# Designed miniproteins, single chains, continued (3): the designs that were tried, part 10

Each design is a single chain, and the fold is of that chain. pLDDT is the mean over its residues in the fold that is shown.

## One batch from the design tools (miniprotein)

Design m8316
Fold by ESMFold2-Fast:
Structure m8316 (fold): chain A 55 residues (1-55)
Amino acid sequence: MKAKIVSLEDGHIIAEDVPYDTVLKHIKENFEYEEVGEEVIFEYKGKKYKLIPVK
């Protein structure tokens, strides 16, 4: 499954077409995160981002 990463501060797309499961594993091992349905909100260097699966 592919995903995109969006900045919650600016609304900018940070990355597109990333492997969802690989990125999710990295987030869970390294950052503060919150699962909201199929989306994941995480904090990196004091800013919040969202990992959104692409249908």
Scores: mean pLDDT 82

Design m8317
Fold by ESMFold2-Fast:
Structure m8317 (fold): chain A 66 residues (1-66)
Amino acid sequence: MAEKVKKELAEEAKAKTAELEALGKEAYERSSPHIGHSVLGISKAAGTAEEIVAEAQAKKKVEELL
């Protein structure tokens, strides 16, 4: 049982670290010097409103994790 708990803990830590890295990287990339208020990261490639909303939420989560 302790063995399973330890493994579960390690797996969760790893998943959290990966998520943190992904979110942190996303937030970092969001730092647009030229835009401004509409700097949700108009990548031009995306352009989907749904993706923009998801990115905004991810950025908020990164702030909580980081």
Scores: mean pLDDT 55

Design m8318
Fold by ESMFold2-Fast:
Structure m8318 (fold): chain A 75 residues (1-75)
Amino acid sequence: SSEEAREKALEALREAKKYIETLPLPEEVKEKLLEKIEEAIKWLEENPEASIEEIQKKVNEVQQELKEVFEKYPE
C-alpha cells in the first residue's frame, strides 16, 4: 500500500540522516545532504496521498544525491 511505502520511505530517510551526521564529510556537504533529506521528509509528510511511484521517485532522488557525494568523498 502507499501508506506502507510512505512509512518505509520515512524510516529510510531518517536512518540516512542519522548516518550522514556521523560521517567525516565537509560541513557544507553535510548541510546540503541533510537539507535534501529534510526536504524529502517534509514532502512525504505534506503529501499523504502520494502514489507508491511518486514516493519511490522522491526516495530515488535522495539516493542519487547521496551516491554522487560518496563517489566524490570516499572514506
Scores: mean pLDDT 81

Design m8319
Fold by ESMFold2-Fast:
Structure m8319 (fold): chain A 100 residues (1-100)
Amino acid sequence: SEAERRRRLEALDREARELFREYVRKIEELARQAGLTPEQEAQIRRLIDLAQFHLTVRDYAAAGERLAEAFEILGERDLAAEAREAGRAFEARRRAILAA
């Protein structure tokens, strides 16, 4: 039913926002410790803002990519891979709900 599809999409969006909020918090924590240049700080802030914008339009893959880029600036390759994969996984789950 349409009501079930809507509830599933809303639950997915809530889960994605919670996970990506955790990634943003981790990026901000690492950035405070990293001794970044002003240019790197500005780039990370822009990437966080872009990721949050992508989440408002439910583009989870793009949101994950922006956060992955922020982790890469911080030298956190494993966290970058996790954020990128999380974005792709949420996008796949969204497509599956819409196809049902």
Scores: mean pLDDT 90

Design m8320
Fold by ESMFold2-Fast:
Structure m8320 (fold): chain A 98 residues (1-98)
Amino acid sequence: KKKEEADKLYNKGIELMKQGKYEEAARYFYQALLIYIDMEDYEKARRVLDLFLEAIAKAKNIPLSSFDKYWRIWLALQYKDFKTAKEELEKLLKDVGL
């Protein structure tokens, strides 16, 4: 159930990226990312994180380097610290106005 839900959200995000609907794509990637973290699928979570940040960068027309918190989220996922990963993602989401 959760895997199917996350995969559906991820695929929708990819479709939206191809259409140039970056802000909408970011919202779909964010929801997929949270589910992959809850499933402890850290490999997929890390891949979706990269796409989420790319979508925000394109939506806001800012360089990816604007996400200096990017390394903290990635590091938390690498060490399977899903609580810290979610907290840092929520801060990023508020900072970018999503």
Scores: mean pLDDT 80

Design m8321
Fold by ESMFold2-Fast:
Structure m8321 (fold): chain A 81 residues (1-81)
Amino acid sequence: AMEEAKKMLEELKKELGDENLGALLEALFKAVSGDEEYREFLTPEMEKLIALSDAGKITEEEALQRLLELGEKIKEEEKKK
């Protein structure tokens, strides 16, 4: 759930520090997408979020929020099928 992902992100920030958004997103991505199906869908979006962060277009919080929204969208698609 989103709360569990946020808690995991907080723990990762304590371990890695706030300086490496790419590493945080990758770790969160692996934690949320233990399923191969999630990985194939999330990878291009994660790359976009990292690129936007590197360009200073989005914050770390915004990148996390977008990734969680994407995960929720995948769950909704699975509920329909």
Scores: mean pLDDT 60

Design m8322
Fold by ESMFold2-Fast:
Structure m8322 (fold): chain A 66 residues (1-66)
Amino acid sequence: ATRTLTFTLRGVLGRVLAKEMGAEVGDEVVATIDEDTGQATITVPSTGKTVTTSAEQAEAIRASSE
C-alpha cells in the first residue's frame, strides 16, 4: 500500500531538505510512502527532483514543517 503526504518546506528540517534538493523554502513537496517497505520518496514538482528516505524520516520532516 502507498500513502501520500503533501507539505510545505519550512522549519529547520524543511530548510535543509530544500537546500539538498535545489528547492526553495516555501515550495510544496509530495512524499509517497510505501507502507510495505517502510520507504518514502519525496518529490519536488517544481524541480522534478526526488530523494528516497524512510517513512519515519519523511513524517519527521513534515512534522517539523508545521
Scores: mean pLDDT 77

Design m8323
Fold by ESMFold2-Fast:
Structure m8323 (fold): chain A 92 residues (1-92)
Amino acid sequence: AAAAREKADEYLLKATEALEAGDFEKAAEYYEKAAEYYAATGTEVGRLLAEAAEHAAKAARALAEGDEEAAMEHLAKAAEAMRRAAALAAEA
């Protein structure tokens, strides 16, 4: 649904702003909201974007706790899900 995608993109932007401010806990919260709305789209691209946002949220939480190793692992998984989403979108 277009409304769900729009809300997901809004929360993704808020998560990025929180990361730039160094508020990793707030960034994680916004990434989780983005994931919920991406999943609500009911599309394959939305499902992959939700997976990416979920891993980004876990990475932000790891950064808040000072766990750089866990953060890097989750960022790698987020990047992989995002690559898969981009590839699928390009096939349409």
Scores: mean pLDDT 85

Design m8324
Fold by ESMFold2-Fast:
Structure m8324 (fold): chain A 110 residues (1-110)
Amino acid sequence: SEDALEDELEARARALAAAGHSAEQIAEAFRAEGYFAVAAGLDPASPAEAWVAFNEAVKEYLAKGAKPGILVAEVGGPATAEDLKALNEELYKTEGRTISLIIFLGPLPP
């Protein structure tokens, strides 16, 4: 049932994104339902600054998160699917009890 819940939350986030909702609006919707959820973005206009901003948002999430939660990451630009997978694996290994689910939104590179 936990895996089914994660699949449902990811599907709902993707549907909201397809309907034009931002990562922050999706995170707010999950918070309204009682989940601990935050949004973080990778800005394609500033590759180096985007990674710094993303890492700062992740650190802020981890500092606030005593509860398992959802990270909604809006991705577009310089990050590859392999880079995002590596980041997800690193966060899970280090802070897996704090971040229960990472949802990547936006056009991932093929």
Scores: mean pLDDT 64

Design m8325
Fold by ESMFold2-Fast:
Structure m8325 (fold): chain A 94 residues (1-94)
Amino acid sequence: MKEMEAAAKELEEFGKQAAEEVRRDFREASPAERGQVLRRAAEKIGELQKKANDVKKAALEAGDLKTAERVEQILKKFGDEFSEAVLEGARKIL
C-alpha cells in the first residue's frame, strides 16, 4: 500500500515535470526544432504510460483498486495537460 501510494506520487510528479518540459521546449524552440519537441513529447507520454501500466499492474495484484483508479486519473489529467501544452506551443508557431 505505501509502495503503491509512493509509486502513484512518483508517476504524478513525472507527469508534472514532463508537461512543464514540453511547455518550456515549445516556448524556447525555433520553428525548425518543433518537430523534435513533438517527438520528445510523444516519448514522454510513452514513458508515462509505461510507468502507469507498471503501477496499475502492481496495485491490481495487491488488491489496491483505489491506487489503480488513481493511476487512470493521473493518465487522463496529464493527457489533458499535454494536449494543452501542445496547443499552446502550436499558437507560438503560428
Scores: mean pLDDT 75

Design m8326
Fold by ESMFold2-Fast:
Structure m8326 (fold): chain A 84 residues (1-84)
Amino acid sequence: MAEVEALLAEQRELLAQETDPLLRRLGEAALEAVEAALAGDEEALEAALERVREAARELTGDEAYAERYAELVRGLAERAAALA
């Protein structure tokens, strides 16, 4: 757990250095999804995944891709929670 929390904090610091606001927003939403899954907060997880979908849609202009990407982030977040 503590190691995963340290890695998440490190990734958040790296995202703070991202100069593209849309890429930063996408990365922040993905990290929020992982953190919510680790906390067992289903409401926060769904909210974070919706932000991932919105940012991915804005980045690509492809709604189907954005939905699929949000599902991939969900799978990653759930897997991270299972390993913690």
Scores: mean pLDDT 78

Design m8327
Fold by ESMFold2-Fast:
Structure m8327 (fold): chain A 64 residues (1-64)
Amino acid sequence: AAALAAAERAAGQHEDDVILNKTEEIIKRLQEAADRARAAGDDVTAENLELGIEFVKKMAEKLK
């Protein structure tokens, strides 16, 4: 039980690191998508993507 709990804790930390690394890539891709939407004149889609970026950033802060 204690050894399993320690292994799960270590796996959880590894998952947090993976999530943080992927979060940076996701933010970058969302920003690129928002930039493309604005270039196409779709300001509504761009604004929604920007709100998504803010949400992802706030979630990432909780993992620190």
Scores: mean pLDDT 71

Design m8328
Fold by ESMFold2-Fast:
Structure m8328 (fold): chain A 73 residues (1-73)
Amino acid sequence: AAAEEARALAVAREELARVVKTLPAGAAAVLEAALAGDDTKAHDLAATLSDEERQAALAAAGEIQRAAAEALA
């Protein structure tokens, strides 16, 4: 339901705020765009990342998704 989705997004944004300080600016920008629902911007920014920056973004995305899923359990 919309309420479940809103709660998951709120948890995801809280986790992003926590991890973004440890990420390269490019990786942080991709995750911020993705959570804002700007898929085009997220895709375009992701294309500019190095392999190391992509790995950092994927690891952070996994942590954010896990936290959101745990909040819904």
Scores: mean pLDDT 78

Design m8329
Fold by ESMFold2-Fast:
Structure m8329 (fold): chain A 64 residues (1-64)
Amino acid sequence: GLIARLVSRETGIPLEVVEAAVREARRMLAAGASREEVVDYLKSHGLSEREARGLVDAIEAGVT
């Protein structure tokens, strides 16, 4: 998706890793996980707190 490509470009994390993380973040949110739990998950994959929060915001806005 668009946000995965942008995050991969900005962070240097491989696109396939970012796409897998976005898919899992969406699953977590759909299952009722808290925003903070999803942010912590994304940070464990190499995203900064700012990048992780921005990605959660984009997912909640329906952008991918």
Scores: mean pLDDT 81

Design m8330
Fold by ESMFold2-Fast:
Structure m8330 (fold): chain A 65 residues (1-65)
Amino acid sequence: GTAALSQQLADQADAQGVPLGELLKQKLIELGVPESEARKLVEQVEAGDPAAMEKISALFKEALK
């Protein structure tokens, strides 16, 4: 779920010494999401929008297939 994904990303961000939002943006760009859209999604997550978190989770789930 989104909680498990958030924890894994938080662990990676901590290991790399970067903020979670920055790591999340970088990972979205690696998945082919345009930088403007990746930044928008991260800003929406930081604003507490659950729909943005669901969209990010879906993108990562598809990438893991």
Scores: mean pLDDT 74

Design m8331
Fold by ESMFold2-Fast:
Structure m8331 (fold): chain A 74 residues (1-74)
Amino acid sequence: SMQEAHELLQRMYDAIQKDDLEELKKLLEELIKTIPPEEAERVLNALIQYAREQGKEEAAKIIEEILEKLKKSV
């Protein structure tokens, strides 16, 4: 539910900060199963912005790949 989404979001920010790309990927896949696709798209766009702001280009690329998969499913 929404509480699960908030916890996942906090863990995703942590994974981006720590360069834990495998954890980030798992959390992103869990997020898109937890919240509606349109809301997930907004969250993923915010995470891409955050990752780039932090200089985490590899994390940003992973998030973009998940976002593109989500767009094809909607």
Scores: mean pLDDT 81

Design m8332
Fold by ESMFold2-Fast:
Structure m8332 (fold): chain A 62 residues (1-62)
Amino acid sequence: MEKELEEEINRGLALMGKGIVLATEEDEEVRERSLKLLDEAIEDPSKVQQAIAEVMKLEKEA
């Protein structure tokens, strides 16, 4: 039960992250990699925090 709620919250965070990347990221390479990480996190909610951290790292390098 608690895990189901955490999964829904994490999936929501990953979906919000995708929306932000699509709206704000102009670098095609960074955008593609970020979207891939977030798509993987939507499938595996335990990866959401890691995916967000990696997306933030890619943004800083760009």
Scores: mean pLDDT 75

Design m8333
Fold by ESMFold2-Fast:
Structure m8333 (fold): chain A 92 residues (1-92)
Amino acid sequence: MTKEEVAEFLKKFDKDGDGSLDGDELKELMVFLGYPENLSLDDVENFLLEADVNKDGGVTFDDFVDYVLKKFDEDGDGTIDEEEWEKMLKFS
């Protein structure tokens, strides 16, 4: 996936259209990505601590894209391949 494809994917979870993912929106995204349905607020907060560059309690699309690229783009080509995306989906 390209940065633009990740951003378009994230827009589907951004219910208020503010360009960031907070509490419920971020939890829904994480569940979609394969995290357990009983995901606690502590689990969401741990994710926010890793992804929230602005430390405002929400994850912007840019913060999430940078987190995913930093974590899963092992090739450094600015794209997320199918294997990297599968690794993300298997975090349960």
Scores: mean pLDDT 62

Design m8334
Fold by ESMFold2-Fast:
Structure m8334 (fold): chain A 84 residues (1-84)
Amino acid sequence: SEEDLELAEKAKKKAEEVIEESKKLEEEGRIEEALFKVEIGLGMVRIVRGVLKVAGGSKEALDIVEEAEEKLEKLIRELREKLE
């Protein structure tokens, strides 16, 4: 539905904003804060994915949210590696 796509696009936008803010924090040497921000963003995206699955959201909406989730999960792995 249109509402499902709007919710998915909001999750995508939130992920993009979190990635951008995390990049700025990383450039400032604030890697732990960057990681925390990305982890919060991932939690929000996962909630949206759960809501869409329970509501029977479209494949297109689910694909958008799952792509956003994968990008945040990859960034968390990269930031954790930099802290070790």
Scores: mean pLDDT 88

Design m8335
Fold by ESMFold2-Fast:
Structure m8335 (fold): chain A 104 residues (1-104)
Amino acid sequence: SEEKARELLESAYQSILEGIRLMGEVAGLSEEELKRLEKEAEDTYKRAESSSILEGARLLEKKALEMARLAAEKAKEVGKGGVGAVMRFIGGATDAWVAERIAE
């Protein structure tokens, strides 16, 4: 349903924000890097909301996977906390992917 797809896009966005928060707390990102990532996530979500559900889902999935890759690289340096961020971003990518399947 469209309602369920929209809920999943909102869930994807919240998972991305939680992943960024975990990157800040554990992965040694500067305040400036965190603000940049939060702005990228917000800008992506705004574009998703102004797009079709299908296109919005693709945008959020792509952003979540990009951030998961960044978090995975940081996990090599900081260990446990970086892994937590990766899992949150993968969760966001999964929710967006499911929304994309519903919107097709």
Scores: mean pLDDT 84

Design m8336
Fold by ESMFold2-Fast:
Structure m8336 (fold): chain A 62 residues (1-62)
Amino acid sequence: SPRHQQLIDQLQQNLQLVNQEIQKLKEKEQAGKASLKEQLMLQVFQIVAGSTDYLIERIQSR
């Protein structure tokens, strides 16, 4: 339905933004410059990205 496509588009857009933040934090961690707070933020963003990807797949598989 059109509403399902709009939801998928929004989730994909949000996933792209979260993945950009993950990339920045990973680069900082690999450089040994990530604080404990930034390491925790990386874990949280990875969970958010995984959950968002799961939701997209679940909506698309229906």
Scores: mean pLDDT 85

Design m8337
Fold by ESMFold2-Fast:
Structure m8337 (fold): chain A 93 residues (1-93)
Amino acid sequence: AREKIAQMRKEIADLAVRALDNPSEVAELAEEIVKQGRELARIAKDSKSVDDVFAAYQTLSDAALTLAGLHPEASAEMERIAEEVKQYADELT
């Protein structure tokens, strides 16, 4: 599902940008980003594609950085998901 991974990466990036522009919505957007991040990680791992797993890791890591100043708890969760994906990528190589 390479196309599904690409779509989810774009959706997560768009949600992160929206959180920066709309501080009043950060709590709701952070919950959705974490939810989509977990699903992205699952699909990327299921693909068993090193390229797809690294692509997911980049998206998750970028979202964690964006959330660091806005929602520390969601940022920490996204960083945790990103590290899990990175470890899986290392096992594939």
Scores: mean pLDDT 84

Design m8338
Fold by ESMFold2-Fast:
Structure m8338 (fold): chain A 99 residues (1-99)
Amino acid sequence: SMRERLAELAEYAREKGFSDRQIAHLIALAVAKGDVEVAYRELDAAVASSGPPSVVTDASIEAFEALLRRAGREEAVEVLRRLMEEIRRGRDLAEVLRE
């Protein structure tokens, strides 16, 4: 299922040293594109160059959310918002995705 593939993406990104915010960004990107492979390609390219992308901030997440809304990717916006709330609660994103 898409949820299981997203949970596996979250676990893989965490093993590669990605932050919770970076993982939320990758998951929202996968949902927006309807293709988990897009997020894996972005992740693998980052790892190949310099490791995890430098600094994803709350401002970066807000800018990404605005871009998703402008592109009409409402499902990805709602997923991103939910993941950010669960991060604030200290929950593991892979567990959240498997619910």
Scores: mean pLDDT 81

Design m8339
Fold by ESMFold2-Fast:
Structure m8339 (fold): chain A 65 residues (1-65)
Amino acid sequence: SKKAEETARAAIEALLAGDVEKAQRIVRESGLSAGELREAALKVAEELGLDPTDAANALVYLLRQ
């Protein structure tokens, strides 16, 4: 969904800025499942020219802490 993709983009941008706490808060407050977050992160990472698997794994890791 567009909301999931916007959430993933905001979290990835926070990680790129070095703000891990902000990225974790965005991910946790989203209410997204690990699967929804992974799917959105894969799409957004491709748009940003990042490795999709690395981005997806990073966001899912933050959700599970």
Scores: mean pLDDT 86

Design m8340
Fold by ESMFold2-Fast:
Structure m8340 (fold): chain A 87 residues (1-87)
Amino acid sequence: LNINSLKDGQVITGSDVKKQLESSPSVVKVIENKPITKEDLEELSKNPNVKKLVFCKGDTCTVYSPSEALTNVNLDDVDTLYVVGKK
């Protein structure tokens, strides 16, 4: 699975994310057990090293480009955020 090739709004499993992390050191940051704010997403959208954001609630994960995440993600429904890109 190549997370960078997925469409905005694509749903994947937490197991798919873990497999991608094991095969490629493309995760820059993991944010879990903390409220994610719109300000946090705006900062990530300005970072040229960030290619995709993966928003998980339990084992259900949705992939967005940083720009699309700002308009389409309900942050109240997020347990974990994986930041995918260059370090």
Scores: mean pLDDT 73

Design m8341
Fold by ESMFold2-Fast:
Parts: C-alpha cells; structure tokens; sequence
Structure m8341 (fold): chain A 89 residues (1-89)
C-alpha cells in the first residue's frame, strides 16, 4: 500500500503528463483531470484523519479505504489515458 505522500506524488505527476500529452484531445483531458482532482481530495481527507491522534480505529479504517479509492482512481485514469493515446494516435 503506497503512502499518502507517494499517492499525491503519483497523482501530481500524472496530472502534468496528461496536461502536456499532445496525443490526448483537450475535451478528454478535462474528464481525466477531474477524476485525478477527486483522487487528490480523497488523499487529503485520509491524511487529515490519519494525522489526528484522537482518530478511532474505525476512522483509521475509513481513511485506508479512502487511500485505496484514490489508488483505484489513479490506476483507472492512467489506463484510460493510455487507451485514449492509442485511439487518438
């Protein structure tokens, strides 16, 4: 399981790659970037919960689920971007 900092670094790197990718149409970039912004928000919420010393075990479990959701969104977005590159040449 990647750390929250590692997930943020991967999300930010993918955002910059998508922005600068000439093979992805601008209309499709908007959708991909929106999904990555959602993933980034999930990581920030999880970091806040995990940094709270008063967080319950249940809250910590929810934070881990948020990180897993962010990782899934990141991986799904990277796969979709690769598909778009192939379809758009």
Amino acid sequence: MPSADELLARIDALIERIKNDKSIPESKKTLLLFRLLVARSEVYLAQRILADPNATPQQRAMAQEMLATALRLLDDTEEEAEKIREESR
Scores: mean pLDDT 83

Design m8342
Fold by ESMFold2-Fast:
Structure m8342 (fold): chain A 70 residues (1-70)
Amino acid sequence: APLSAPPPPVVPAASAEEAGARAQAYMLSGASPEEVRDRLVAAGTPESVAEAAVRGAQELVESLKKQGAL
């Protein structure tokens, strides 16, 4: 439409903390590490940040499994 401005560029959450929180939430809900990484990258997270977030989430899941909490 002639009065519709294009949406402003979407900057994905630029912080590793946001990516880490999302990775933890997805993995705790049963998503695989590969699915979580792919989902973060698809949402615009840089691959290196997504890999770091998934690694942290994997360590959390392993810790919970060792404690019998998962």
Scores: mean pLDDT 71

Design m8343
Fold by ESMFold2-Fast:
Structure m8343 (fold): chain A 64 residues (1-64)
Amino acid sequence: MSKEERKKQAIEEAKEIALEAKAAGVTPSVERIAETLRLEAAAEGVELSDEEIDEAARKIYEEL
């Protein structure tokens, strides 16, 4: 699997976690989503820059 595919997978996993939290009645903050994304990226063995993480976390938050 390419690095780009693994980055997309980490972002989608973080988004699903955020959506589940919202469905449970707790809307996660952008900072919480960013932390989740860092953990998911590490689990996938891919590096995301702080800028990529902040951008993706903000986008996920806007979609909630």
Scores: mean pLDDT 82

Design m8344
Fold by ESMFold2-Fast:
Structure m8344 (fold): chain A 59 residues (1-59)
Amino acid sequence: LSPEQMAALEELLRKRGITRVTKSDIQEIAKELGVSESAVATAMVRLELQGVIEIVDDP
């Protein structure tokens, strides 16, 4: 993701209060940002390493 797309992703997560991210969340966010699910998944792994979110299995 570009820096602008990363900022948009973080803003979306903050605005929606998403701290626990599922595969369904990744798919929805990818659609909303107009990027691939793989790109969002990679960004989410980086955010998890930074302690911003936790990636969890679908309920």
Scores: mean pLDDT 77

Design m8345
Fold by ESMFold2-Fast:
Structure m8345 (fold): chain A 80 residues (1-80)
Amino acid sequence: SMMQLLVQAEAFVALIRVMLNVLKFPIEEVRKRAAEFRKQLEKDGAPQEVIDKVEEMANAKTEEELLEKMDELEDLLKSL
């Protein structure tokens, strides 16, 4: 369902925050996971806005940009 999909996207952002802030994963590993999640969202029929925002995360060039895109995704998910 759309609700389950939105919960999965919120859980994904929470996991990425732990990977960056607590576990200190390199941004490239986080970008790879975002790219894989984007493909899953496309397959599951997620709203295009959500897919596009996860793609922006996958293409982020800096950790600061990635964190900004994550905040934007969380705000988007709360608006749906």
Scores: mean pLDDT 83

Design m8346
Fold by ESMFold2-Fast:
Structure m8346 (fold): chain A 89 residues (1-89)
Amino acid sequence: PLEVEVTIEIDEATGTVTVTVKVSGAREPISFVVLAETEKGPRLVASFKASDGETKVVTHKLSPDDRGIRVYVSYDGVVEEAASHEIKK
């Protein structure tokens, strides 16, 4: 069975966001898009594919206007939000 695990971690001391993606049971590479939501709208952080058994890590330095991080996953013609984190204060 297909399993996709997406984790968003924020390090307040450094202002760094770490997005970790783990994929298992995939028959084809799965597409991911990482967006930073800002006051001015969404900003692309990263776009990548992960194959069966892969772990991908993306890091992003928070900007003062960042309000959240969202991760979208696309497979078999479906696009879903896999994870999101709202940045407070």
Scores: mean pLDDT 80

Design m8347
Fold by ESMFold2-Fast:
Structure m8347 (fold): chain A 85 residues (1-85)
Amino acid sequence: MLSEEEIQALAEAFLKLLVEDPEVGLDVLKRLAKTYDIDPELAERAVEAVRAGRLDEALAILKEFIRKVAEKDPERLKLIYEGIK
């Protein structure tokens, strides 16, 4: 299972992507949601929070999203984490 530090780092990386390139960030999150049968509205809520400047709310939503992916495929998230550290 991913540690809280790994979840935090992944959420911060996705938050950075959504701030720097919201179209690419949303596409990546929607693809992950489809692959792991997660509600795509969770990805859309994260984008809305970023647009509103509510970065703390966006980070919390992204942590929830990452936890849901980790329940389905923890190995993929470990590989992503290893790529960003």
Scores: mean pLDDT 81

Design m8348
Fold by ESMFold2-Fast:
Structure m8348 (fold): chain A 81 residues (1-81)
Amino acid sequence: SMEEIEKEVEELIKEIKELAKKMATADPAQREEILKQISEKLKEIEKLVKESGDKKLAEKLREVENYVKRQYIEVQEKEAA
């Protein structure tokens, strides 16, 4: 159902955000593994978005992708400082 798809997407987004926060304290090897896990979860959301055809879920996918990008930039800036 749509409600089950929405809950699954929200749970995946929560997991992605927790993984993204861990990048701040991770070494380069750990960060690569975190990015791999994030990539796998983003693909799961993409599949659910395609199956649902729901534009709001597509927007949530874009928002979490942007969140991950911002967290990664913050980590890079901290290492450059």
Scores: mean pLDDT 84

Design m8349
Fold by ESMFold2-Fast:
Structure m8349 (fold): chain A 75 residues (1-75)
Amino acid sequence: SPQEVAELVARLLGLAKEIDELRKKYEELSQNPEHQQELDEVKAKINELTERVRDIVAELEKLLGFKTLYVPLVE
């Protein structure tokens, strides 16, 4: 339904924003070796959110019958 699609798109946008913020934090922390534990935690969180994005994209593909709204979040 249009409501389901809109909800999934909104959730994707929220997750993409959260991943971008975590990637910025990762870049800042990567400048200092003392932050290795915090880097590992941020990396784990990025991986978790990326899996959620993949699940939602798969659900959108199924509902809409076409492939992808987003380019890969990894550079």
Scores: mean pLDDT 77

Design m8350
Fold by ESMFold2-Fast:
Structure m8350 (fold): chain A 82 residues (1-82)
Amino acid sequence: SELSEAARKLVEALGGREGLLDFIRAVRDNPEEVIAMLIHGGLRSQGLEISGKAAMELARIIKEHKDDPEKAVDKILELAGL
């Protein structure tokens, strides 16, 4: 799915589980829209394209689990098929 592909691109761009966790901890206190912009723009800077819808869904997962960032990591890895 589009979301699965976006999650995989994000995990790979961040260098796996630990990089994803570090990113989530760094961004979790931002508004959801800002998190989406950081994901979309960050991936674009690496030559990776995802839809704005997929970026917003990933940002939503991060924001929903802001107090438990390891849960956000697990959810995103599950979506990535990892």
Scores: mean pLDDT 90

Design m8351
Fold by ESMFold2-Fast:
Structure m8351 (fold): chain A 70 residues (1-70)
Amino acid sequence: EEAARLAAELSKMLEDNPELVPLIKALRQAIRDKNYAEAAKLFREIAEKSTDPKARELAQRAAEVFEKLA
């Protein structure tokens, strides 16, 4: 629930960034498959590539949440 909310909020924030769209799609699939280790890795990659401070913070927080779930 918490992880799903973070993923949804981040997806909305990054939908206008075409370079991040493939990562967001992969992230949605990883979450749907309950592959939390992959989801955490993808969130960290999004944080590294994101230029929006809010998106970076949300992605880092989400990575930590999913790492604990893995």
Scores: mean pLDDT 74

